# Designed miniproteins, single chains, continued (3), part 102

Each design is a single chain, and the fold is of that chain. pLDDT is the mean over its residues in the fold that is shown.

## One batch from the design tools (miniprotein)

Design m11521
Fold by ESMFold2-Fast:
Structure m11521 (fold): chain A 70 residues (1-70)
Amino acid sequence: APRADEVAAEGLTEEQKLAIVKAVNDALNAGDPDGLRERVEKILLEAGIDPETARRNAEALAQVVADVNA
């Protein structure tokens, strides 16, 4: 089943998952989806997720935050 968020989570440690959750909450509070994209992409790359998947998942999360803050 093609769920990008599920694929991204599969390679992550609990600490990396918590870092993403914190980044999302911080971005929602600050209204900074671009900063969220950069932070999530970096976490996913450090977790060994491929650059294309990392970028797509980071962009998807940033878009959700942007839509909520609109």
Scores: mean pLDDT 72

Design m11522
Fold by ESMFold2-Fast:
Structure m11522 (fold): chain A 85 residues (1-85)
Amino acid sequence: SAARRAEIGRLLDEALRALAARRYVEAAQHVVEAIRLGGEALRSLVPESLREVALDPVAWAAFFREDPEGARAFIERMRELVGAA
């Protein structure tokens, strides 16, 4: 639905803002909720190392701390997928 797509986009935008502020736990919580709502399409964009733990915010927060710029690129790809549909 349009409303669900808008909510996923909002969550990903908030994740990008939190990531820019180095609020990794907050960014991780937003990404996990976006993936939960987005289902299979967003899960396909999750890094292979995180695929089995895609709904674990602790795993995402660790990923963001290790590579914030790579993390930004993944969130931006998810945002593009949501915006294109």
Scores: mean pLDDT 83

Design m11523
Fold by ESMFold2-Fast:
Structure m11523 (fold): chain A 74 residues (1-74)
Amino acid sequence: APPRVRARIVPDEEGRPVLELEAEQPLTDPAMRAFMDRLGARMTELQARLEAGEITFDEALERLRAFVEEEAAR
């Protein structure tokens, strides 16, 4: 069964999007680790693009939500 992951996106003190994830169970398998690695890379990429003015805040949020939703459905 896919792990139950809940995601929230909240602004920090500077208005930057911060993703909060809750997993109901610790997983030690490579699939969870790979997911966390991909998520971290995606967040870093989107934050860098947002700071460079290449994408809007709304586009960054939409892309991040779509990524998390797709991964949670696997």
Scores: mean pLDDT 66

Design m11524
Fold by ESMFold2-Fast:
Structure m11524 (fold): chain A 74 residues (1-74)
Amino acid sequence: LTEEQKKIIDKHLEKFEKWLEENPDASREEILALVMKQVKELVDELDKAGFSQEEIDLAIHEFVKRFRELIEKR
C-alpha cells in the first residue's frame, strides 16, 4: 500500500472507531450498515484519486482486516 492509500484508509477507520466509541450500544446490523457505507465511500475516494482497481482491492482488504480488529476489540 502507498502512503496516500494508508492515509485514506486511516481517515475512514478513525471516523469508524470514533463512531463505535460514541455508540457502544449499536446493534450488529447498525455496525454492518455503517461499514458497508464506509467501504463504498473508501472505493469512491480511491477511484477519484486515480488508484487502479488492483490498488483499490488491496486497500479494501486492509480496511476490512483492520475493521475486524476494531470490532473484536469492542
Scores: mean pLDDT 78

Design m11525
Fold by ESMFold2-Fast:
Structure m11525 (fold): chain A 84 residues (1-84)
Amino acid sequence: MRLGRHKVMEEEENEELHKRIEEAIAAKDVETLRRLSLYAANLIRARKEGDEEFVERARELLDASEEELERFGAELEEALLEKQ
């Protein structure tokens, strides 16, 4: 919570995330695609209280359902509880 340009950076992050997802799909790289999904779930959750339009845009880039995002969010939390 230290940057004033938080919202602008979020839009740029989504654009790069989309490109990485496309490349992972083309390469059939399941590992990278999974990592991007976990990252996106965390991003969407953190921004959910910010603005709805940003959340909807991120959802379209990820092409993931609410239940999948919840599952990925839980996996991310488990990884954090693993002590880093």
Scores: mean pLDDT 52

Design m11526
Fold by ESMFold2-Fast:
Structure m11526 (fold): chain A 80 residues (1-80)
Amino acid sequence: SLEEELAERERRYREVKQKILDIASKITDLVKKTNDPEEIKKAVEQAIKELNKLREEYKDDPRIVQLIDDAIEALKSILK
């Protein structure tokens, strides 16, 4: 049904949003706890790789693609 399809799309959006929030939280905590720029760089690069994988998986959902693109941009700004 349309209701089931909308519920599934909303579930996927919430799932991706939660994954992004978890990644952001881990990176934020890492930046606060360590002064090792190489450790931070590796963690951010790994996070971007995971987000690019999610972007390919959800490429047909423009809301999710935008959410992921915004997250990737924010992560890239940490390395500058």
Scores: mean pLDDT 85

Design m11527
Fold by ESMFold2-Fast:
Structure m11527 (fold): chain A 68 residues (1-68)
Amino acid sequence: SLALPAPRALTPEQIAEIEKVTEEFLNKYAKDEDDKKLIESVRKVLLREGFTAEDLKRALEAILTFKE
């Protein structure tokens, strides 16, 4: 069994939420391979840093806004 996580460590549920957010953005906003790689890169960075699905949404929204 896993020990009690550090204050910023993600739970399995939070990781699953991040995966769902990633999939939603890939389906809605990824028009080409560059978009997919960008979304995946942001996900990997935020997952490594222990940020939440909400943080991922904000980061992707900010980055994708510059695409326009």
Scores: mean pLDDT 71

Design m11528
Fold by ESMFold2-Fast:
Structure m11528 (fold): chain A 68 residues (1-68)
Amino acid sequence: MPRSVRSVGGSIGHNSGVSYEVGMEALREGAREAGLDDEELAREATAGSPRGQRAMQIGGARAVERAK
């Protein structure tokens, strides 16, 4: 498997306009994959928990793909 450096895409959500909206949607998808609700995602992300980090990584990666 190829090894590449990738960003989590958190900054993408802060850009503006469509990128922000796409980032939020992808982040929610990442939260569901990590087993978090929207409220839990906000709480876990604020706390910087491992589950919150995983949700952000998954959502961020999807946001980057969609924002291209």
Scores: mean pLDDT 62

Design m11529
Fold by ESMFold2-Fast:
Structure m11529 (fold): chain A 70 residues (1-70)
Amino acid sequence: SAAARARIRAGYDELRAVMDETVAEVEKTHGPEEAKRVRVELNRGLVDFARRSDPALQAEAEAERKKAEA
């Protein structure tokens, strides 16, 4: 349903925000190399969530993952 897709999108956006906040905190406390490792690991979880939820979100999550690796 449209309502379910809207909630899934909201959850995806919230997970991205939490990921960015967590990576920023890791960079502040443990440095940029550790932050990069944590970001790669969290991005894997985000892609898996998107894959199980909505193909449109999967494409967006995959594009963000590729930007992160570039």
Scores: mean pLDDT 80

Design m11530
Fold by ESMFold2-Fast:
Structure m11530 (fold): chain A 83 residues (1-83)
Amino acid sequence: MEEVEKLRKEAIEAIQKGDVEKAREIYSRILQLTQDDPERTAEVLEELARAAKKAGHPQFAKELERDARIVREGGLPLPVRLP
């Protein structure tokens, strides 16, 4: 889905620039758009987690990895928008 791919790219760029708050906002929008496709949602979150870890945001990376696992198990992570 083109919109999800665009948001994924924007979230990675925000993470690389150190704008974790913007990345969280984009991540929340991705969850909303892909709530019926947990495997794709988890793949995106796992990619964002790798980007966050590489950019020096290990806490955010752990949150994204946990959220991806929850999504694969059929749940929704909380909180979604705010830290």
Scores: mean pLDDT 75

Design m11531
Fold by ESMFold2-Fast:
Structure m11531 (fold): chain A 98 residues (1-98)
Amino acid sequence: VEKERKRRLEEVFKEADEGLKIMKDSALKLEKTKGERGKEAQRRRDEELDGNYKAALENVKDKEKVEEHLEKMRKASSPSEQRTVEGIEEEVKRLMEE
């Protein structure tokens, strides 16, 4: 049961990875207009987003920790990227309730 659930989680999170990639690409494009300082800020944002997403995946059995990591992702995302983050939250919430 756990093995089957893990495989299903990995499959659904693969779709969420595409959303996260779109968010990173959008943020990079926006920060590019700020020059070198913007590139450094973008690198830090990408690291924070990746870290929180991976932590949410690792703690999928702990609903409280997953919510904490998703909140950190929302905080790291720009308002223009909020819809993508909401999509990821919705998928994670659905899996946690399954």
Scores: mean pLDDT 60

Design m11532
Fold by ESMFold2-Fast:
Structure m11532 (fold): chain A 81 residues (1-81)
Amino acid sequence: SPLVEEALRLFREVLELLLAGRDPQPVGERLEELLRQLSPEEQLEFAREAARLMAEVLGLSPAQTEEALARVLAAVEEALA
């Protein structure tokens, strides 16, 4: 899905900001808007690929990985409410 692919690109940018100790919120807001357009199946696909991306590409600590994923999932849930 093109939307999932773009959401993953934005998520990568969020992770880079978190690694730099910067506020990811501005990029996170764009990601939230895009995630709102995803079906539940595409949202689950995004979450799985995002977790894999963190583990394989960025080598984040467990705490940083958990925080980033929690923020993304919370944004998705809030956007859908």
Scores: mean pLDDT 74

Design m11533
Fold by ESMFold2-Fast:
Structure m11533 (fold): chain A 100 residues (1-100)
Amino acid sequence: SLEQQLRLLAQLAIHELEEMAEELREVDPETAEKIEKVRKELQAALDAKDFAGFLALLEELIEYLEERAKESSGELKEMLERHARGVRNLAEQLRRLLAQ
């Protein structure tokens, strides 16, 4: 079902944010804290079956990660750009499912 596909993709997105926060915790703790806050908001949106709100939260996180990457250099910049791309791919998949 569409709802089952949306739920599975949302659960994958939450898991990916947990991995991102863990990777960033020592090198950019401020961004790791922001990701953990968004992860909790994503879980609340999923529990409420608010997939439009879930997508909006992912889009706001992409903007945050891209801005942080612009202010960063070296390995941290590359890591933030990689994570922003990952979130963007998840948001695109979610948007396509919601358009059905």
Scores: mean pLDDT 89

Design m11534
Fold by ESMFold2-Fast:
Structure m11534 (fold): chain A 71 residues (1-71)
Amino acid sequence: SKETVREAIEAIRKGDIDTADKYLEKLSKEYGVSKEDIFYSIMLGIGLGRRGKSEDEMVDYTLSMIKQKGK
């Protein structure tokens, strides 16, 4: 879900490794994508935010990439 992606982004930004791992595992199970691919997708989404994209655009982009990898 978009909320789980948002919470994963926040945990990664805060350096909360344990919380980040829980959300990565939840997304991995939900979308059938490896935790590494989820993490990579989130890092790319965060990169868009640094380039001036809104938080919602970041989350939507991250989720679209996760869905593409889960095909």
Scores: mean pLDDT 79

Design m11535
Fold by ESMFold2-Fast:
Structure m11535 (fold): chain A 82 residues (1-82)
Amino acid sequence: MMSDEEIKRMALVAYHHPALADVRSLFDGLDLLTADPELLEARLKLIGLLGYDVEALRELAKTTPLSPDAVLPADAPLIERA
């Protein structure tokens, strides 16, 4: 089970990563810094169901700070669409 901190980092990475721009609406209405981690985890689960690599997102999140100005590598392979 992911920690609350991991879930928040993964949500911030997903929201700011250009490869995931088409799924940003899954976080609409949520403040990624203060939102319930259970709600963020549900959104991350939906991203996985849409064919994105959630494990790669989790690894990328380990190096990304919990901030609204997070800078992400644009070349990171987060998409495993069939």
Scores: mean pLDDT 65

Design m11536
Fold by ESMFold2-Fast:
Structure m11536 (fold): chain A 82 residues (1-82)
Amino acid sequence: LEEIKAILDEIRKLIEEAKAPGRDEILALLDKFREAIEAGRKEEALELLRELKIEVINSLSGETRKKILDLLKKLYDLILSL
């Protein structure tokens, strides 16, 4: 859980620094994902990760998109190990 929260904080920082269109929507999805994880709703968390990945692909570009997608992959792997 500590590892998951640390990755979420890193993703939030990258999104806030990017100031891209769709930022508020991605941040809202991150908040929903955090709530799902804290509540133990693993299936909902995996669905929210899929939505986050799509929104990141649509709203961000370049190196920032790549970094966030790599972090989302780490989150996916961590959730599967819970």
Scores: mean pLDDT 80

Design m11537
Fold by ESMFold2-Fast:
Structure m11537 (fold): chain A 65 residues (1-65)
Amino acid sequence: MAKLVTSTGLNPEGKPETVQSVSGNGVTAREALEEALRGGVEADKRDILEMAEKYGHPVPEELRE
């Protein structure tokens, strides 16, 4: 069960940030994004798209549809 949760942690660049994560316990945004993409989406598609754009991660068209 993948879902996006907002938590405070470090982004992939090592900067403190309010981070969206799949399980919400301080995993990196990139790692959380990969898990959300793998596990399907119980998360808001917009949040996933924004994370992908911010971290330069490709997004499947499925998330858009």
Scores: mean pLDDT 54

Design m11538
Fold by ESMFold2-Fast:
Structure m11538 (fold): chain A 80 residues (1-80)
Amino acid sequence: SKLIEEFEKKVKELAAELEARGMLDLAEALRELTKILIEEFNQLPEEDKQAFKDAALKFIEGLVETVTEQAVRNGELAAP
């Protein structure tokens, strides 16, 4: 599915970015979460897959942004 491929690609890019910044545990957690979400996508009716994919991607992107911004503000994350 083009929807699943696009989702996987974006999450892989986010995980690679986190790994490059030294956030290995979060990168691994995203990879595991992605596997679960893909299995859920496959169980949905075709008509619901787009909405679920969009919601899941928005949640992951928002979570990564919030966590990285908080880590930088707290001085916990090294400069890129």
Scores: mean pLDDT 78

Design m11539
Fold by ESMFold2-Fast:
Structure m11539 (fold): chain A 93 residues (1-93)
Amino acid sequence: SSQLTQAIQSGDPQQARQAGQQAGQQARQQNLPLHIQVIRLGSPDEPQLMDETARLSGLHRQGQILFSGYTADTDQQLQAGQAARDAAQQTMS
């Protein structure tokens, strides 16, 4: 969603957690697993995470999961994205 994108781009962990919780609640209502992935551009794990993003995007197109993928230009954006992911997973637990 646009809210999740803006929260991650802002680098604000509190805003990101709130957006992640909302995404998790929506996934719970749809009874679908939610995957939020954030890739730090230029990081050593970028190629592996890009491959995983392609796989998750395929499952999302098939209606098996909800998926949102993001790229982070800064470590603050990466941390915000991870906070959103953790909050979403915690909401779905």
Scores: mean pLDDT 84

Design m11540
Fold by ESMFold2-Fast:
Structure m11540 (fold): chain A 98 residues (1-98)
Amino acid sequence: MTPEQQEEAKKKLEAYKKAMEALDRVDELIEKGEEDEKIIEAVKEAAKAFGLTVEIEREGDEYTITLTSKEGKTATVKAKREDIITALLKAIAELDAS
């Protein structure tokens, strides 16, 4: 690799690390039974780490998560609190596949 390619790879690794840390934070907040507002904020941070915008709506015990890419692609998933991380990852995969 050229020195420039090594620096770019290093920056991508750091971005990936931050994204994984944000997902771990969401999981920890869910396990602790923290308030919805804190969980929603952590999910927004995780989506932002992946370069995405997120909107979350709660209806009863179900969350509707809508992700938007910089290109304007959207993916919408529904999940219960315990499935939020799985739903978020599925929505990210759907955007990448689109």
Scores: mean pLDDT 75

Design m11541
Fold by ESMFold2-Fast:
Structure m11541 (fold): chain A 77 residues (1-77)
Amino acid sequence: MTITATDEAGRQAVEELVYGAETVLGLSVTAASFATDPATGRRTLTLTGKINGEEVTLRGVTDAAGVGLGGGLPVKL
């Protein structure tokens, strides 16, 4: 598993998404990435992993000040 984040809020957001994806979906996370939209300051998290041997990509969005979790699928920011 590889996780990339640029600050404390981003690190926590990635950890929460990994925890939710692994716990709720049984996702084995193999990669995680973090990107900031220069126009809005919003940060996009992308998780790639496997569920039952099938590759899955999950995407979540957080604001510049932290992570807002809204439930959703499987972990929504």
Scores: mean pLDDT 56

Design m11542
Fold by ESMFold2-Fast:
Structure m11542 (fold): chain A 89 residues (1-89)
Amino acid sequence: SDIDEFLARMAILAMLQEMRAEAKREGRDDVAAILDQTIQQVRASKSVAEQLSAARQALATIREKDPSLARRVDIGEANLAQIESVIAS
């Protein structure tokens, strides 16, 4: 439903915004820049599939650039999988 798609979008944005805030506090400027760009892409997209794809691509890029964030990326990927599962139901 439109409500479920709206809630999924808000959940994706909340996750990305929290990760961006943490990256900025830790001086991880490259990671923060990736997250800023991804937040803009998610906001511009109206498809949950495109929003999930953008978020997953950002997490993959963060893992490659900063392996020390692997655990945070794993948590993010699990959160996205949960959002996708709820929408698919």
Scores: mean pLDDT 88

Design m11543
Fold by ESMFold2-Fast:
Structure m11543 (fold): chain A 73 residues (1-73)
Amino acid sequence: NAEKVLKALLETYEKYGLDSLSLSELAKKTGISQATARKAAEELEKEGKVELIEVENGKRKSTYVRLTEETLK
């Protein structure tokens, strides 16, 4: 699952120049649940490959997964 999340992020970066995707977007792109995508992203964060960013907009919270600069080298 971590490999699917990392691949989806790298493909999005290569095609669109976007270094981050929300957990919802990752779940849709990979076909896994948001909960599974979060666990995969947390594993990748421990490896230094991504960073988890929580964004709050009023009553809504969104978690984004961003590729680290070290991963993009």
Scores: mean pLDDT 80

Design m11544
Fold by ESMFold2-Fast:
Structure m11544 (fold): chain A 68 residues (1-68)
Amino acid sequence: MSFDELLAELARLRREYLRTVLGASEEEVDAVLAGLTAWYRELHRQDPERATRLVEGEIEELRRQLAE
């Protein structure tokens, strides 16, 4: 999976969590996701392997939270 595909999956899971668990509005979700995506992209420019591992870990954590 490319880093862009990982970021898309992370954004999808985080949107689901923010909307279903926290009851956040679409506007609040979009603002949070835009900021986080920009931050992960900058991290990837500096250290691609570290950024990829971090995003994969966040995806696993969100999947765990959504399964419970």
Scores: mean pLDDT 81

Design m11545
Fold by ESMFold2-Fast:
Structure m11545 (fold): chain A 58 residues (1-58)
Amino acid sequence: SMQHIIDSVISNSNMSISVLSDDDAQDIQNMMDTMISNGTTGDQMTNIFQSYMDTISS
């Protein structure tokens, strides 16, 4: 599921979902909707979310 991918990325980036702002949550939702619309695979989604989490954790 998408939640499993998000949880995996958060765990791997060593951050908790509680640090996500409303804007960050909206950006994640927008990325998720775009990836689903484009037929992105779970592995590709994981890589994209990992990159995003690395950006917001820095």
Scores: mean pLDDT 64

Design m11546
Fold by ESMFold2-Fast:
Order: sequence, then C-alpha cells, then structure tokens
Structure m11546 (fold): chain A 93 residues (1-93)
Amino acid sequence: DAVAKAREEYNAASAEAQSKFNEVVKALTAKDSSVAGEVATAAAREGFIAGGQMAKRLAGKAMEPSADELEALGREADQKKAEFAALKAAAEA
C-alpha cells in the first residue's frame, strides 16, 4: 500500500526533524535561553526551516551545522508530507 508507506515515511521524517529541533534548542538553552526561545517561536510559527534559519542568525557559525541539518530534515519532512497528501488524494478520488 503506497499510501500507508508514504504516511510512515512522512511520520519518520517528521520525527527526525523534531529530534534535531529538540537537540538544537537544548544546545541553545545551555548557552542563552532567550535565543532558544526565539528559535522555538520561529519553528512554532513558520516550521523547522525557519527555526534553523533563526538559530544561524542568532547563534552564528557554531550552530550552523546543526541548524543546516534541521533545515534539511524540515525540507525532507515537507516533501514526504506532500507525497503522502498527493497519494491519499489520488486514492480517495
């Protein structure tokens, strides 16, 4: 079942993005909780890609690799979500 597989892939990608987001926020909180708060607010409002971009802007080069990974995982989750939605819509038509 392609729809069930796409749902599982989206859930897995979303969980990986959430795990990396939690890692980034934990690392930022150890340094500056206000920066961690801004990153969490950006992610809640605009998604994980926005959270990663905010982390790079506020924490700079030291957080860039983790923030880039968060952005990549966020893009993968968005792509898998779109694939699942398209397959589900086709199956329901």
Scores: mean pLDDT 83

Design m11547
Fold by ESMFold2-Fast:
Structure m11547 (fold): chain A 80 residues (1-80)
Amino acid sequence: MKLTPEEIAKLSDEDMVETLVELAKEILGENLTPEEEEILRESVAKAVEAINKLPEEERLKARKELVEAFLETAKEKAKL
């Protein structure tokens, strides 16, 4: 299932992390090792926690930016 960055940003923290990891697996396929998958899950979870420290009106925008940056980075890695 594919959601827009705005829809992903509105998910729970856990669902957002898992959705981004699953999208990275779809984009990278065999280029994403199980070890890298766990590192990505931890890194995204930490980034979401950091964003939740922002004022409420900035959180959704920051979450959307995180989703967009994550997907762009995954696509760039897939080109290599």
Scores: mean pLDDT 78

Design m11548
Fold by ESMFold2-Fast:
Structure m11548 (fold): chain A 69 residues (1-69)
Amino acid sequence: VPGVEEGIAQIDLAVARLAAEKGDFDGAIELYTRAAEKYNSPEAYRGAAEVARQAGRTDLAKEYEEKAK
């Protein structure tokens, strides 16, 4: 059921967000990117882009923003 996969994706996004809150920007980017690829989620790519900006990785942030479209 699509709603179940969406719920699982939200859990993966929550774990990625928690990593970012701990200051593990590299881990957060990896988790967001994995969720984005696994669920084809623009939200997850946007999350990866925001964390990449916080880490000062502007080029990487632009790459993920493009993938989020």
Scores: mean pLDDT 76

Design m11549
Fold by ESMFold2-Fast:
Structure m11549 (fold): chain A 76 residues (1-76)
Amino acid sequence: MRTVSLEEHRAEVEEGAAHLPEEVRAEVLRLTDQIVAALRAGTPAAIAEADRLLAEMAALVHEWAQANPEVVAQRR
């Protein structure tokens, strides 16, 4: 993954998270920044870190969606 692609992905995450509560949105963006930095480093350890951070972000969004099932229904 290239830097330009990572920056575009971050912008897409920011736009997609605009409908999330500020707490969840801020955490998603924080994790996304860390993922981008890790992928830019490109070492095996950094790639493993990015994978862990992606899992954390997915879990955070999933937990929020479970607490707000009406919003999940809108995304079918």
Scores: mean pLDDT 71

Design m11550
Fold by ESMFold2-Fast:
Structure m11550 (fold): chain A 55 residues (1-55)
Amino acid sequence: SARDLLRRIAQHDSGLSDAEIDALLTGDEATIRAIGERHGLSVAALRNLRAALLA
């Protein structure tokens, strides 16, 4: 599906692990911020990615 493809592309481009993608999809703002700080990504970029993956 398009969602599965987007998840794979996001993991490859961002370096996020499967566990980090799952935490992004289910986590709060503090979790999203921690992932962003670890990978050099903004909270806004991660929130946009989460919204796209949940669409």
Scores: mean pLDDT 78

Design m11551
Fold by ESMFold2-Fast:
Structure m11551 (fold): chain A 67 residues (1-67)
Amino acid sequence: SEDELLLEIQKTKDVEKKKELISKLKSSDAKIYALSLVSDEDKEEIAKFLLENSKDEEVKAYAKSVL
């Protein structure tokens, strides 16, 4: 479930694993929420990942707002 993916994203310390888990999320809201859960150190890298890989304009707008 997406809730299980969000819990795993919060628990993992590996930024590459976070990117993998976030890519498995389907809803824009879940991806935005996942970005809000990551540390400031990882936030820029995850936001750039979402800008490059998301087709969703809302997700991209949120990612731009944290950069």
Scores: mean pLDDT 81

Design m11552
Fold by ESMFold2-Fast:
Structure m11552 (fold): chain A 65 residues (1-65)
Amino acid sequence: MAEEERRMREIVERAKEVPATVGVEARDGEIYVWVGPSSREETSQLVAVAIEAVAEGARLHIFDA
C-alpha cells in the first residue's frame, strides 16, 4: 500500500511535467488529469503516463479543461 501510494505520486509528477497539464488530482487509485490545448507530442506523453498508471494498478483519466 505505501509503495503503491509512492508509485502513484511519481505518476502524478510525470503528468504534471507535460506542459499542457492544467491540473492533476489523485484519489483511491484513480488519477485525474485536466489538459489544455496539447500538441501531438504532448498527447503521446500523456498516453505513456496512462499506460504506466495501468501497469501500476491505477487508472488515469484525462479530461479537456
Scores: mean pLDDT 76

Design m11553
Fold by ESMFold2-Fast:
Structure m11553 (fold): chain A 105 residues (1-105)
Amino acid sequence: SIEEQQERIAKVLEEAGAPNLVEEAKKIAREVFSKIPEEDWELVGEGVVAALKIMAGLPVSKEERKALYEALTSSERTRKAVLEFLRSLGISEEGIKSWLSLIGL
């Protein structure tokens, strides 16, 4: 569900020391996930969580990195959803570019 993705994103923001972004991130998640098919929700949610962990310098598992790669490479729709979430949360275009370079994309 969208609520499940909101809770996953909220948890990673708390772990990243950014609890002040939780309310805004939940609103962004509802808007972004409402615009994509339900079958994409899990992959996009996992991709966003992995992206936020990498940007915050938190430990990321091989499975989380794989999910992020899949979200960014499997379709333009899933890639767009992940990147729109990050932009809406206030991550700069330069920040997104630098982060994509770190993961080889």
Scores: mean pLDDT 83

Design m11554
Fold by ESMFold2-Fast:
Structure m11554 (fold): chain A 70 residues (1-70)
Amino acid sequence: SALAEKLVEKFLANPEKAREAYEYLQAHREELERALAEAVAATPDPAEAAAVRARYEAIVRGIEEAYRLL
């Protein structure tokens, strides 16, 4: 995904922020997934709800991949 690739590029330019983002994601994953579920539930249009989920998944993938490349 274009968003995940762009996020990897930005984080590789700043490894400290990539590490911080990964550690935050690991520490707060359940809270972030609950917030995602609430956002999806608050979105009546299925296509928009799917886009919200896809954006979250792209961000997570970008953070995890950037951290892996450090």
Scores: mean pLDDT 84

Design m11555
Fold by ESMFold2-Fast:
Structure m11555 (fold): chain A 63 residues (1-63)
Amino acid sequence: EPRPDEPVSENRRRLIELAKKLGYSGEEAQKLVDEVLKALGIRSDQLGTVPEEEVLEALKKVK
């Protein structure tokens, strides 16, 4: 049984949930979160430090 390796995985999941609340599908939400984090210069291991509000605002502006 595999165990979670990244402590940030829960935060990434939460950000994906926020994107879903904005009307994006699961896969689109995942892509948008990844694109936003890349645009902000944030690594996956830094997600726990990123304010959800800042990422949420960036998700709303992604086009």
Scores: mean pLDDT 65

Design m11556
Fold by ESMFold2-Fast:
Structure m11556 (fold): chain A 90 residues (1-90)
Amino acid sequence: AAEELQKFFRELGLSEEEQEEFFIRLVDAVERILEAYKTEGEPAAEKKREEETARLVEWFAAKYKLSEEEKERLRELLDRLLAEEVKKSL
């Protein structure tokens, strides 16, 4: 998932600094999802993952002027990546 996300960023022409900004936001999202898991359990963590995915997609789409197709691709990549990172951290 992370490798596919990096390919997506290269296709959009993102600099290393812009990619780093995104990954900082992604790490923050993972931390919030894990906190929800610890305090409220799996259903709350899944809801938080959906909220964080939507937030990241809308922020990125607005900043880089993504098409609806590109937004959907990013959402699918982030859904997979966030699920994988949360699972690895449990």
Scores: mean pLDDT 80

